# Designed miniproteins, single chains, continued (3), part 102

Each design is a single chain, and the fold is of that chain. pLDDT is the mean over its residues in the fold that is shown.

## One batch from the design tools (miniprotein)

Design m11390
Fold by ESMFold2-Fast:
Structure m11390 (fold): chain A 65 residues (1-65)
Amino acid sequence: MKVYYNMSKEKIEELKASGKNVAVYDGTKLPKGILHLNDIVVFSKEPTEDKEQLEKLGVEIIDGS
């Protein structure tokens, strides 16, 4: 599972156009279902508060700027 932040709208639309199931999430709390139902999750801003929890789940957090 990959989580991006600060990704441009153009890059998000490219990922959607490639057939990936992409969720754009605007929040600091990560619902359990969002990781299970999506190939890629994009946060509107850096999820600093959630980083340690995401890393413990084996999620890669990538700056998409």
Scores: mean pLDDT 69

Design m11391
Fold by ESMFold2-Fast:
Structure m11391 (fold): chain A 104 residues (1-104)
Amino acid sequence: MSELGRQLLEASRIGDLELVRELLEKGADVNAKDENGRTPLHYASMVGNLEIVELLLENGADPNALDKDGLSPYDLALMYGHEEIAELLKEAAKKRGLELKIVK
């Protein structure tokens, strides 16, 4: 993992929107995974930071990424009571599925 990817995971976990934006602008991997297979989107969804979730999705974060426990960012949002984020992730996953069907 790059140092930028590691920092992006931490920034998403602590809810630092400005740092997340700076790291993405510097080319951090939006889909970086830690030892638990969790991406920045998993942590933002767990913490309940809607603005970071939106920023990560705009930068190509995978709403269908599964961690080592088989949990998606959507599952974590539901587990931690973030219904608005769960709805946003569900719609992002649908949109990605529709785009793939149009391509092939």
Scores: mean pLDDT 83

Design m11392
Fold by ESMFold2-Fast:
Structure m11392 (fold): chain A 74 residues (1-74)
Amino acid sequence: GEAATARDYAELAANSSDPEEAAKHGFRGAVFAGASVTPEEREQAAKHGLEIARAHPDNEGGVGGGHSAAGGGE
């Protein structure tokens, strides 16, 4: 299925102990969900990214990555 890429990135984010990497994978999952899956799956990927960011409150990039593009991080 086309959702495999988004799902793979979401699982990588969940398995990442580093908050920066978790945010990066969550963002990628959301982007590919929008390109390769239905709008519903895009929302699911974004929701998962937000949940990962909430699990890492010290990671500002994680919050941004779950909601917005992480590429703008400083």
Scores: mean pLDDT 56

Design m11393
Fold by ESMFold2-Fast:
Structure m11393 (fold): chain A 84 residues (1-84)
Amino acid sequence: NNEEIISKLKKKITLPLKKLGGDGNLTELFLAVSQGDLEKVKEIVEEDPEALYLKNSKGYTPLDIAKIVGNKEIIEYLEEEMKK
């Protein structure tokens, strides 16, 4: 009984943070892109593909930030995902 409640709470804590995703997931994605962390970029995009189309307060998408940073692998990954 107690383990089932804990399991459900863990799933609800993880999933709302990613599905309600708003600016929270977008901020995490922008940070990963700016740092050149391709693995983290892939993780966030696979769980919340809509984050690819969100703009920050300055009107930049994650792809725009990747182009500013100049990380070719992240640029290519984001461009491929946005074409789907």
Scores: mean pLDDT 69

Design m11394
Fold by ESMFold2-Fast:
Structure m11394 (fold): chain A 67 residues (1-67)
Amino acid sequence: TRERILRAARELFAERGWDNTSLREIAKRAGVSVGTLYHHFPSKEALRKAVEEELARELAAAEAAAA
């Protein structure tokens, strides 16, 4: 469930930006309830940080693989 939420958030940020994206839309894209979303991420800021950390790890791994 957590991974599904992170994937939905990443897609929506790429499509329309963070300011135009609500937690309800992320929950709907992820196929979970808003309550389930809040259980994993208590705030929009917590979700944003988790997405940024995941993207940073993926970028670092891709750069290491290319070297």
Scores: mean pLDDT 76

Design m11395
Fold by ESMFold2-Fast:
Structure m11395 (fold): chain A 58 residues (1-58)
Amino acid sequence: MPPVTSEDVREQAAAWLEEGRSQAEIARELGLSPATVSRLLRGRPLSPANLARAQAAL
């Protein structure tokens, strides 16, 4: 499996927003806080710990 990056997680989160999911629902699915998802969507990279959580959820 290819390694998941902050960009990959951001692209998946953006796709889920297009599907009609809220930032809170996306945060729950990824095991992140809504504030972390908001920062990710603004182009901020995930910390290694948050990236590991998102990888486990994807």
Scores: mean pLDDT 79

Design m11396
Fold by ESMFold2-Fast:
Structure m11396 (fold): chain A 68 residues (1-68)
Amino acid sequence: MASLVDKLTEREKKVLGLMFEGLSNREIGERLGLSQSTVSRIQKRIIEKLKAKDRVEAVRIALESGLK
């Protein structure tokens, strides 16, 4: 099982969950009290930590790991 999501910080897990719900970087920022630029940087770190090739793959890994 992909335990890669366990490497994510609590904030990164929240961002990934909102990405999973189809929210834009702006909407995620508004919900979490972060700037759109900060959310974009967090997304890049999530993709890198999960060893995903893109946003879609990161969301798939979250699904396979049981992360919402």
Scores: mean pLDDT 76

Design m11397
Fold by ESMFold2-Fast:
Structure m11397 (fold): chain A 76 residues (1-76)
Amino acid sequence: MEEEARKLLEEGIKAYDAGDYQKAVELFRKAAELLPPDSPEYARALHLMSDALYQLGKEEEAKKYHEEAVKAREKA
C-alpha cells in the first residue's frame, strides 16, 4: 500500500514537471487515498495536490487542500 502510494507520488511529480497538472492532481489524490491520514507522506500528497490545483487556477480547492495538508502534518 505505502509502496504503491510512493510510486503514485513519483508519477504525479513527473506529470507536474511535464505540465500535466490535471493528471498530477489525479495521481496525488490516489496516493493520498492509500496513505494513513496521520502520516507525513499523506500530508505531502495533499500539499503536492494543492500546488497542482493552483497551477490549474483552482484556487479555492488548492487553499482547502493546503489547509488539510498543514493539519495532517500536525498529526504526523
Scores: mean pLDDT 82

Design m11398
Fold by ESMFold2-Fast:
Structure m11398 (fold): chain A 78 residues (1-78)
Amino acid sequence: MLSEREWKILKAIAEKGEATAAELAEILGLSQSTVSRTLKRLEEKGLVEKIKRGKTTYYRLTEEGVEALIQKLIEEYE
């Protein structure tokens, strides 16, 4: 199962559509190293993907990531 930190990062990416590790660190009040480590785990789980735009790397939810987030939100609202 995903940690609370992993869910917070998934939610933040979903709300922005795509985000950098630096943007996520600022939004969530976490260090960039913590965010980057968590993003790597989420990427290994197939829940986020990397998109390179010029010199900047953005992270976006995969279809599996969107499905996992929807399932989590349904459970939180019930």
Scores: mean pLDDT 82

Design m11399
Fold by ESMFold2-Fast:
Structure m11399 (fold): chain A 116 residues (1-116)
Amino acid sequence: MLEQDEEGLTPLHRAARAGDLEKVKELLKNYPEAFFLRDKEGRTPLHLAAEAGHLEIVKYLLDNLSEEERKRLLMARDKEGNTPLHLAEKAGHKEIVDYLKKYNPEIEKLRNKKGE
């Protein structure tokens, strides 16, 4: 089982935030459930990759999931009600925003606590 630290971060959360694609690939081969693990802020590894601007990691995380699992991950909301799309938009990562919208246009209808 992937160990979560005091902030609820797994090694996959840290690799996704850091842009370490090779580490992301290694961890997902051994611990596929780690896609859905949330830190104490309710963020998945996809939230952190999208906020950090790591398009190749975003693609890798989504391409290795079923359609139902992709929808679940794309619609996952942190404690502020932000989806990965909201974090990418807030950070100005237009290429990630465009990529995420292509998979599920319905995520644009999800509003965070600010009504965005």
Scores: mean pLDDT 79

Design m11400
Fold by ESMFold2-Fast:
Structure m11400 (fold): chain A 83 residues (1-83)
Amino acid sequence: MEEIFEEAKKVAEEIAAKGDVKEGVKKGLELAIEKSDLPEELKEAVLEAIKLQMSETDLEKLLAFSEEKTEKLSELAEELEKK
């Protein structure tokens, strides 16, 4: 999970080198989530959370926000599977 966001950060940083940090962050996070093994329900929730932050926050804050939300959603999914 955290590795997925690290990959997204790397992709976003490469795009940011061209001068479009906000778009790079969004694209990187979308790609990382699509490549992840997360259930589709969690992917949709994380993508919605990213949309809320994408316009107003910088790269580091947006990635931290998405990582935190995805981590909580992943923990919730595991807890649901145990039940």
Scores: mean pLDDT 56

Design m11401
Fold by ESMFold2-Fast:
Structure m11401 (fold): chain A 67 residues (1-67)
Amino acid sequence: MIVRKYVLPDGTTIITTVTRDENGEIVSVDVEAYDPNGNKLELSPAVLSGLILLGAEENPPVALTEP
């Protein structure tokens, strides 16, 4: 399980939790967003995907394949 927290300049917090099984396979991905006052943002999965540009760094930076 890997938990990452991103704090934007305006104080908005995005938390991404990636859970892996014992074989290292991803079994679940949870995304939470909080405004600067700590209020949880109740967003649809599609909207969360659109907002989590930096949080998506956990997945999309796709393992850098170096020679």
Scores: mean pLDDT 61

Design m11402
Fold by ESMFold2-Fast:
Structure m11402 (fold): chain A 76 residues (1-76)
Amino acid sequence: METVGQIIRRYRQEAGLTQQQLAERVGVSQQTISNYENDIVTPSPQTRQLLALALDRPDLENDLGVVDLRNAVYRV
């Protein structure tokens, strides 16, 4: 059971991106990405889709939508 912010942080690190680089790909500020990763702010469904596309991880979109229901965290 990982939080939405923890999932975003893990996939960003696996993609080799800094918070600033991910922010630029999604079209938000670095502070916004930091807020998402620390669970201060929950990304909207539209922003979750942009995050999944920016990280090239279709599993991320699913994990952000159903993390607690199915433990649909990154599947190897």
Scores: mean pLDDT 69

Design m11403
Fold by ESMFold2-Fast:
Structure m11403 (fold): chain A 92 residues (1-92)
Amino acid sequence: SREELLERVTELLLQGRPDEAALLLLGPLWSASSDEKAEYLEPILRELSDRLPGSRSFVEFLKLLEKYLQTYEPELYEKLKETIEESLKRNS
């Protein structure tokens, strides 16, 4: 479920494991379309931003996601760009 995924990702970020958090979030979605990924990821990213205000690990996680998406999934990056940039500004 979304809540179960959020709890697991939050725990990894609290433990200072942004790489593992990114892999956990992206792994199950590798076969989905960019639209489907965006619909799933956007609310998760917003909820994580609310749960982890001022977290350095969360900022590192967002920067890793941004770099990955820019390099490997540019269509998905364009759909999530505003949410990622707003989360970075709010937590930096």
Scores: mean pLDDT 81

Design m11404
Fold by ESMFold2-Fast:
Structure m11404 (fold): chain A 119 residues (1-119)
Amino acid sequence: GHMSELDKKLLEAAREGDLEEVKKLLEEGADVNAKDANGETPLHLVAKYGRGDALEVAKLLLENGADLNAKDNNGETPFHLAVKYGQEDMVELIEKETGTSREEALKPGAKLNALKNAS
């Protein structure tokens, strides 16, 4: 199906780490789990690029139901991309938000769930 213009803007804002634009687009009804042509979600893009307010954007996406277990067209999750692209602050954020170690999170078939008590 065709991606909406809101979803396209959300993917771009996440790539750039534009916190205020991400917040606005989510409030306007953009799909937090929208996928681009590579199968990458907003959380994949912020984890891969680590630009701008990337950590704050990642937290906002997770608070709005971003799927940590979404796979891109290469079968990689946002966590796999954070590790692959050396985004260490993002790796630490996901470990903290899920209570899952890097080694465990990288195992085939690993499932990450946000902790109910994470602020």
Scores: mean pLDDT 84

Design m11405
Fold by ESMFold2-Fast:
Parts: sequence; C-alpha cells; structure tokens
Structure m11405 (fold): chain A 64 residues (1-64)
Amino acid sequence: DLGRVYRLADKDGDGVISRAELREAMASLGETDEARVDAVMAAADKDGDGVIDGDEFAALLQSL
C-alpha cells in the first residue's frame, strides 16, 4: 500500500520525502531491502535530486 508508505515517509507534513524517510517508512512495514527503496526513488524522483515531492509521489501512485 503505497499511500500508507507516503504517509509514514512524510513525517514533517511538508510534502517532500527524502530517501531516508522513505527507507524508514518501508522498514516500518517490514521492508528493509535497499534495492526496493532505490526502485521506488528511481520511479518517483524525476529530477534526480534525491527527494520526492508530493506531486511526484501522487503521479507514481496513479501509474500503479
């Protein structure tokens, strides 16, 4: 459930998710595989800046 991952990752409610926040959220759901975290980052991080904004993550959710 990627919507749950987004809510867990966006702890500050600022609409920007760092790789560290995404990794922590996925770990809380039982997923600690960095390759999986990297795959989600690659799919959502269109700018290659190492963070995901809310619009990028929403687009990822709509594509699934």
Scores: mean pLDDT 66

Design m11406
Fold by ESMFold2-Fast:
Structure m11406 (fold): chain A 98 residues (1-98)
Amino acid sequence: MIEERIKYLEEILKEDPNDAEAWYQLGYAYFKLKKYEEALEYFEKAAKLGNALSWYYLGEVYFKLGKYDKAIEYYEKALKLKPTEKAKKKLEETKKAK
């Protein structure tokens, strides 16, 4: 099911490379598969196209990679764009981990 979802999203993005939601969903699918390099690429594209949630998930990917300074940077960007309790707690947790 995830593989079919990825194929479908890739087809959408071939027709409309500015679909921020499709880039975000593609990044999230790869994140669930623990394919963090691909997830980073796709979340970065989504974030640059205005998907605010993708900034938070860039932080989550860097956290999973043990790159806590990068994770902090992206959680702070996510909080400035859309303050959430979830991002705030993750920022505090990540600061304790480094």
Scores: mean pLDDT 84

Design m11407
Fold by ESMFold2-Fast:
Structure m11407 (fold): chain A 87 residues (1-87)
Amino acid sequence: SLEDLLARALKDPNWQDENGNTPLMGIALSLDIPDEERLEAVTRLLEAGADPSIKNKFGETTLDLVERLLPEEVREPLLEILRKHLA
C-alpha cells in the first residue's frame, strides 16, 4: 500500500534498489496512486530529506524520470515541487 511504501521510505528516504532507484522515484512514477495523493507523498518525502538529485544506474534523477514518463498535465505539479528542493 502507499502507507507501507511511504512508512519505509520515510525511515530511509535515499535508499537505492538494485537499479539505483530511490523511494522518491518509485512513488513519483506510481500512476496507480491518485495524482493528489502522489503529490502529497512526494512532498512528505522531500520534507523528510529525500534527495531529488540522486541518479539511478541509468544516470536519471527523479526530475528526469518525471519529465520523460509522465503526461504534461500530471508532471507539472511534481516538477514544481522537485525544483524547489534542488540546491
Scores: mean pLDDT 83

Design m11408
Fold by ESMFold2-Fast:
Structure m11408 (fold): chain A 68 residues (1-68)
Amino acid sequence: GSHEETHRKLLKLIGEILSLIGEIFDLEQQLKKAKEAGDEEKVKELEKKIKELEERLKELMEEMKKLP
């Protein structure tokens, strides 16, 4: 039924969210190291990537909220 399909979609979204959180965490660790090294170009690149992933995470969380 549609409720079972909704549960599968929820589990898939949770998996995608967890994967994305892990990727953001790794990039934040890289950002910290780049800041400590004074690598301004790498800092800008990493901040842009983190922002893009945080926007994607927000979209996935909003999708999850819309599930019945």
Scores: mean pLDDT 84

Design m11409
Fold by ESMFold2-Fast:
Structure m11409 (fold): chain A 62 residues (1-62)
Amino acid sequence: SAAAEEELRRQLRESEVLRLLTEGLSQAEIAERLGVSRSTVSRHIRRIEEYYGVSRAQLQNK
């Protein structure tokens, strides 16, 4: 269904944001790389933090 396809696209984008966070990129750098607003990246980061129960700083720890 269209709803399932939209959910999959959202999950794929969140996976890309997570990958870039673990590489140590900032919110601004991720926004630039993906061609989206910083607020959009912030929303994805918040969902990732809630899903994994970790902070952004912990995800970016080298």
Scores: mean pLDDT 77

Design m11410
Fold by ESMFold2-Fast:
Structure m11410 (fold): chain A 150 residues (1-150)
Amino acid sequence: RAPRVGLLRVLVFPESFIEEHPEKVRLIEELLREMGRRFAAHLRALGAEVLEAPEPLTTTEAALAAARAFVEAGADALLVLLASLKDNPEGLEVIEALGQLAAEHRVPLVVIPVFVDENASEEEIREIFEDALGIGLVLIDELVAALRAA
């Protein structure tokens, strides 16, 4: 059958960063949405079925709930786009929690992290997302190839 990939867009920032830099949060959210759209389109072009949430997931609990629902819907893999600050522990907590769930259910997990510095310019933020997009497209090719060989 066509491989099913659960695509999670996760955006976790400290409340202080959201309050102090709402313009950067909006930019990161928009770039994460566009990157997620491009990854979903690429997965479908490779003949995968894509399970996706309509909005970005903003907490570890929301990410776990969505990942569990995708596994219950019969996802053959989870692909996670994670945007956070470099020094935000919640970003690593999301990866650990999703890793535990993926291991419990024996579902492959691929994480594409976008960790931004708190003082990053808009140009630096865009460059990080462009690099993550390029890497993520290669990882998607490898993931879909592996799921077809199993």
Scores: mean pLDDT 90

Design m11411
Fold by ESMFold2-Fast:
Structure m11411 (fold): chain A 69 residues (1-69)
Amino acid sequence: IEAEARELAELLARIEGVSPEQARAAAEVYARIAEEEGERKAVETAVAMALIAMAEGGEALERLVAELR
């Protein structure tokens, strides 16, 4: 979980318009979902986070992360 969360943060931070802080917040939500709801839901959420960040940028990622908290 911690290793996968770190990898997700690094991946998201490489997307144009995503700040390191936004990437870290998304990875923290990923880790929580993985622990509370299981790896499958966490992976599905990570894919959604990456897609929204690539399509609409860091602010859209922040909104999705806030909804999932």
Scores: mean pLDDT 81

Design m11412
Fold by ESMFold2-Fast:
Structure m11412 (fold): chain A 101 residues (1-101)
Amino acid sequence: ADEDGYTPLHRAAFEGDKERVEALLADPATDVNAKTSPSSPYVAGETPLHLAARAGHKEVVEILLKAGADVTAKDRNGLTPLDIARIMGHDEVAEILEKAL
């Protein structure tokens, strides 16, 4: 994790780097549900799934869900990945997240 509490998985998920996401998830030390730092300058308490949903990366969302990502996780503002996908207008990501509930 860097100084903002972003793990490599947070960055790969936001960037849509599915190969990097899969490689990181192959390491059992990787926390699929790691949350960004409360001192983050953007939004605290975001999981990699929140970041993938915000960026609209459908394939990364599916990979994270298969790895056991918590679809009900809430960020500092009380928003789930589904809430973020809906706010951002990523309809296909929102449909995937609804099916995971």
Scores: mean pLDDT 81

Design m11413
Fold by ESMFold2-Fast:
Structure m11413 (fold): chain A 79 residues (1-79)
Amino acid sequence: SDEDLERQFKLFDKDGDGVITYEELKEVLESLGITSEEVIEKIFKAMDKDGDGKITYEEFKEFMSKIPSKEFFDALKLF
């Protein structure tokens, strides 16, 4: 749901500026036990559709529309 997407986006958007930076994504993924820079970069690039180094809510929504948030975060928790 859009409410789930908004909650997940806010989880990554640590400073509330409306975009997710690489450092914010890395901080969340490392807190989930994902410390591989290669894995973090692959996830970031998959979300950052425009390659501008920032993930907007629209890019995040597009990514998560293909992978349900629960399945994505459940998979991350296995690390």
Scores: mean pLDDT 71

Design m11414
Fold by ESMFold2-Fast:
Structure m11414 (fold): chain A 62 residues (1-62)
Amino acid sequence: DEPPEHLVEFGAQLRKAREDRGLTQQQLADLAGVSVSYISQIESGRVSASPDTLRRIAAALR
């Protein structure tokens, strides 16, 4: 695989931030206005988030 390192790093950081707040993937998905499957894939480093989605996630995890 040749995925950008920042996708793997972001996924790990997102998972940690979510767990630190005691949120489930479903709760984070609701706060960010996306599907739980999408959150799961981002945390696994399988997909990148759009700028709009990143903005919503960052705001939710502030």
Scores: mean pLDDT 77

Design m11415
Fold by ESMFold2-Fast:
Structure m11415 (fold): chain A 59 residues (1-59)
Amino acid sequence: MEIAVAVKDFESSNPAFLSFKKGDKLEILKHVDDYWVLAKSLKTGKEGYVGKSLLEILE
């Protein structure tokens, strides 16, 4: 399971993008391209797209 940690808060009104708080743990489901991942919040269970620049990938 590939885990990342959010490095800052992010909020979006677009449901395609995942909203999260700094320090939240996310599971990376798919690497979309060099800049974007599809991730799942381990806190909320919601899925959405996240910019890789907002994440520190642990594994």
Scores: mean pLDDT 83

Design m11416
Fold by ESMFold2-Fast:
Structure m11416 (fold): chain A 90 residues (1-90)
Amino acid sequence: ELSEEEKELLKKISKKTGLSEEEIKELFKKFDLNGDGKISKEELPLFIHTLTGKALSEEELEELLKKFDKDGDGTIDFEEALRLLDEVLK
């Protein structure tokens, strides 16, 4: 079950991208190559481009990872991915 914050972010991203909430969740799962509930920094640019149509520079990606990668390990979980997508879609 998603948190209230995740549900609101997911609705917002769904409206901005035109993708359903289910499609966004399935895309995250597809990019979660290790099945650990996280996307690596290497997969993140393609994930963002797939959902938003935006290509990010290395500098933009580094700034987003610093803001949303709470563990500093170069991976983001689903909640952090939704927050990052919200930032990209501004």
Scores: mean pLDDT 77

Design m11417
Fold by ESMFold2-Fast:
Structure m11417 (fold): chain A 60 residues (1-60)
Amino acid sequence: GGKLYRALKDIESDLEEYLSLKKGEIVELLEEINDYFWRVRSLTTGKEGIVPKEYLEEIE
């Protein structure tokens, strides 16, 4: 699978292409869209969407 990241804070979005996350939720990186936004998959829900990469922390 892809590299794993943790959400640093709760993220809520009403936009279909964007993913809502709770603080501490683990996501897998699918695609680096640009310098600000990544497409990720939640390991909790299996849902995919766009999140600001600045709200994600790499898990080592």
Scores: mean pLDDT 84

Design m11418
Fold by ESMFold2-Fast:
Structure m11418 (fold): chain A 71 residues (1-71)
Amino acid sequence: SEDELLFKAIDKDGDGKISAEELKTFLRMLGRNPTDEEVEELIKKYDKDGDGVIDFEEFQEMLADMRRASL
């Protein structure tokens, strides 16, 4: 799927998780310019485990929300 290809492209370390830095880079690729605080708030919204990273299922939820709303 396109979401899997996108996740793999962002997750350069191949650990199955997206860090705050990788998420910030992704948002910039979408033409956004988020602050570190905005990235942290976004992670807290989707990070159900509290480990400070986003897995593939949480990433899919984020993409669905972003398709509905502008950041």
Scores: mean pLDDT 76

Design m11419
Fold by ESMFold2-Fast:
Structure m11419 (fold): chain A 62 residues (1-62)
Amino acid sequence: GPGLLARALEDYEAKNENDLSLKKGELVRILEVVDRNWVRAESLETGKVGLVPGSVLAPVGG
C-alpha cells in the first residue's frame, strides 16, 4: 500500500492533539515527511494519525 512502514524505537507520548502517541515496537505507516524532525504517521495498532518525531522511527523492510 502507499506509505513506508516503520517501527517505533521507543515510547513517545503525544504533547498536543496533533501528535501521535506510540509504544516501543509499534508499527506505523509513514504518510508524509513534514520536515527534518517530524513525520505524519498512522498507527497500525490503533488506526490513529498524527505527528511523531522521525528520530523515534526505523524503516521496516528497507
Scores: mean pLDDT 81

Design m11420
Fold by ESMFold2-Fast:
Structure m11420 (fold): chain A 112 residues (1-112)
Amino acid sequence: APLSPAELAQIRAALAQPTIHDMIAALGDLMPRLEERFRRFDKDGDGVLSAAELRELLLAAGLPELSDEELAELIKRADLDGDGKLDFPEFLVLLSLLPDDDRERVLRLLAE
């Protein structure tokens, strides 16, 4: 089922939390549903997004095309283990780092 406006409001509130632990706690019952949407962009099913998969997600959300350098810097800010890939908690960090309008575009894509 698509995410409701109330569920999207809860996700926005969760992404405003200061830590990944608090973000996950604030998501509550929405966490498995948001993670399922995340996995739709995980083309190889390894539980992480590569730079290429993240680029496809951002383009599908209607964000302007990021350069390889802009994408690498965004991943570096969210990638806590330094492997150049984003797991679901690191993806939540990335969403919190996006400008408000870009984050809303991604959340609307994930809502469908």
Scores: mean pLDDT 78

Design m11421
Fold by ESMFold2-Fast:
Structure m11421 (fold): chain A 156 residues (1-156)
Amino acid sequence: SVLEELERLYNKSKLTPEDVERLLRIAREVLTELSAKYPDNTEKGTLEELVERTRARLPPEDFELVELLATVFAKAAIQAYKEVHGFYPPVSSILELFRYIWEDPSAPLEARVFAALAVLLLIGRFSAALRLLEAYEAGDEAAIEAIIEEILELLE
């Protein structure tokens, strides 16, 4: 199952390039289905409030899938950051990770994209997450920056 594949990726000590390609394929499939089922949440708030609204809105099984996929993207973001900087981001949550990476102008593009995908998943913006994934795969840096700016505009 998709959950078992994501759990295997999460439990790896290090994601290989092939593991990242697998994660991106799983994300395309999952986001295509979720974006068709659930319209993007347009509400503003704190990240913590928006995550709890997503949890309340989705069936438990769909939120479990969202949370696990977001966690694997956070793992990929942390790895990409560490490979460039030589140290782990000093953060304890996905929300702190996104803020930390966004505030660091030297953070690699992969770390920024994967952290943003994790946040978009948790706040229930599945169509925006799919657009970000497609922009990343196309190498469209302007589209990536525009979508990440949309995340910041939602946050209080």
Scores: mean pLDDT 86

Design m11422
Fold by ESMFold2-Fast:
Structure m11422 (fold): chain A 94 residues (1-94)
Amino acid sequence: LFDAARAGDLEAVRAAADVNAKNELGLTPLHVAAYAGHLETVELLLSLGADVNAKNKNGLTPLHLAASEEVAEVLVAAGADVNAKDEYGRTPLE
């Protein structure tokens, strides 16, 4: 699932049983897809019930990791908290 999210493999993402699974770093597939800048994968994960405000071990949300403005816009439209603070008190816009 995480490799599929990183690669933008929509078929493998659709086959996943748990789109909110966390890896060793506490990252969800949505974090990984947002970081990789895969817009269509981000949209697919959100449609499958991905938690737009999931936090990893450092308090990072997918919006903190968004690689492009287009990905950030989709996350905000899906209810991402633009004021969410990581463990260092930084918002996604910092």
Scores: mean pLDDT 79

Design m11423
Fold by ESMFold2-Fast:
Parts: structure tokens; C-alpha cells; sequence
Structure m11423 (fold): chain A 61 residues (1-61)
């Protein structure tokens, strides 16, 4: 899928990161990462910015 959650998952996997690794780098819970990647939750601007920074990509994922 081309949704935000699938995009984040693909980028995370390309970098060899687990959901826990991404959560630690972004300063959020692993559950938050899991919910965003599964499309259950739309991240806040702050959470998206932290995830984008952790993945070294622009905030407009």
C-alpha cells in the first residue's frame, strides 16, 4: 500500500530497524509505531516529525 503507515514500515525495514528501535530513536512507544504502521492511528505532527528524523527523511513521508 501507498499509505503513510506502509511507507514508514518500508523505510524502517530498509534501514534494518525493528519497531522498538524506531520507537527509541523517535522517542515514542513501540505501540505507537505499531499502530501507525498498521494504519490504526494517524500520527500527530510532532510524532511524524520525530519518526521522519529517526528515518532521515522529510516530514512529508
Amino acid sequence: PQDLGARIKALREQKGLTQQDLAVLAGVSQQTVSYIESGKVTPTADTLQRIASALDVPVDL
Scores: mean pLDDT 77

Design m11424
Fold by ESMFold2-Fast:
Structure m11424 (fold): chain A 59 residues (1-59)
Amino acid sequence: GELYRALKDVPAPTPQFLALKKGELVELLREVNEEWWLVRSLTTGEEGYVERGVLERAE
């Protein structure tokens, strides 16, 4: 899938969201809407929702 990188540390306010550290790589699973994406962490293998604006396309 498409790979993205977290631009900053991101907290998970509920279990549905994915907590990320700055520079962590994620795989895009689904674009839910323009603001929220379902992604999987390549570090932990956990899946959750992340705000699109905290992600940057990785190489």
Scores: mean pLDDT 84

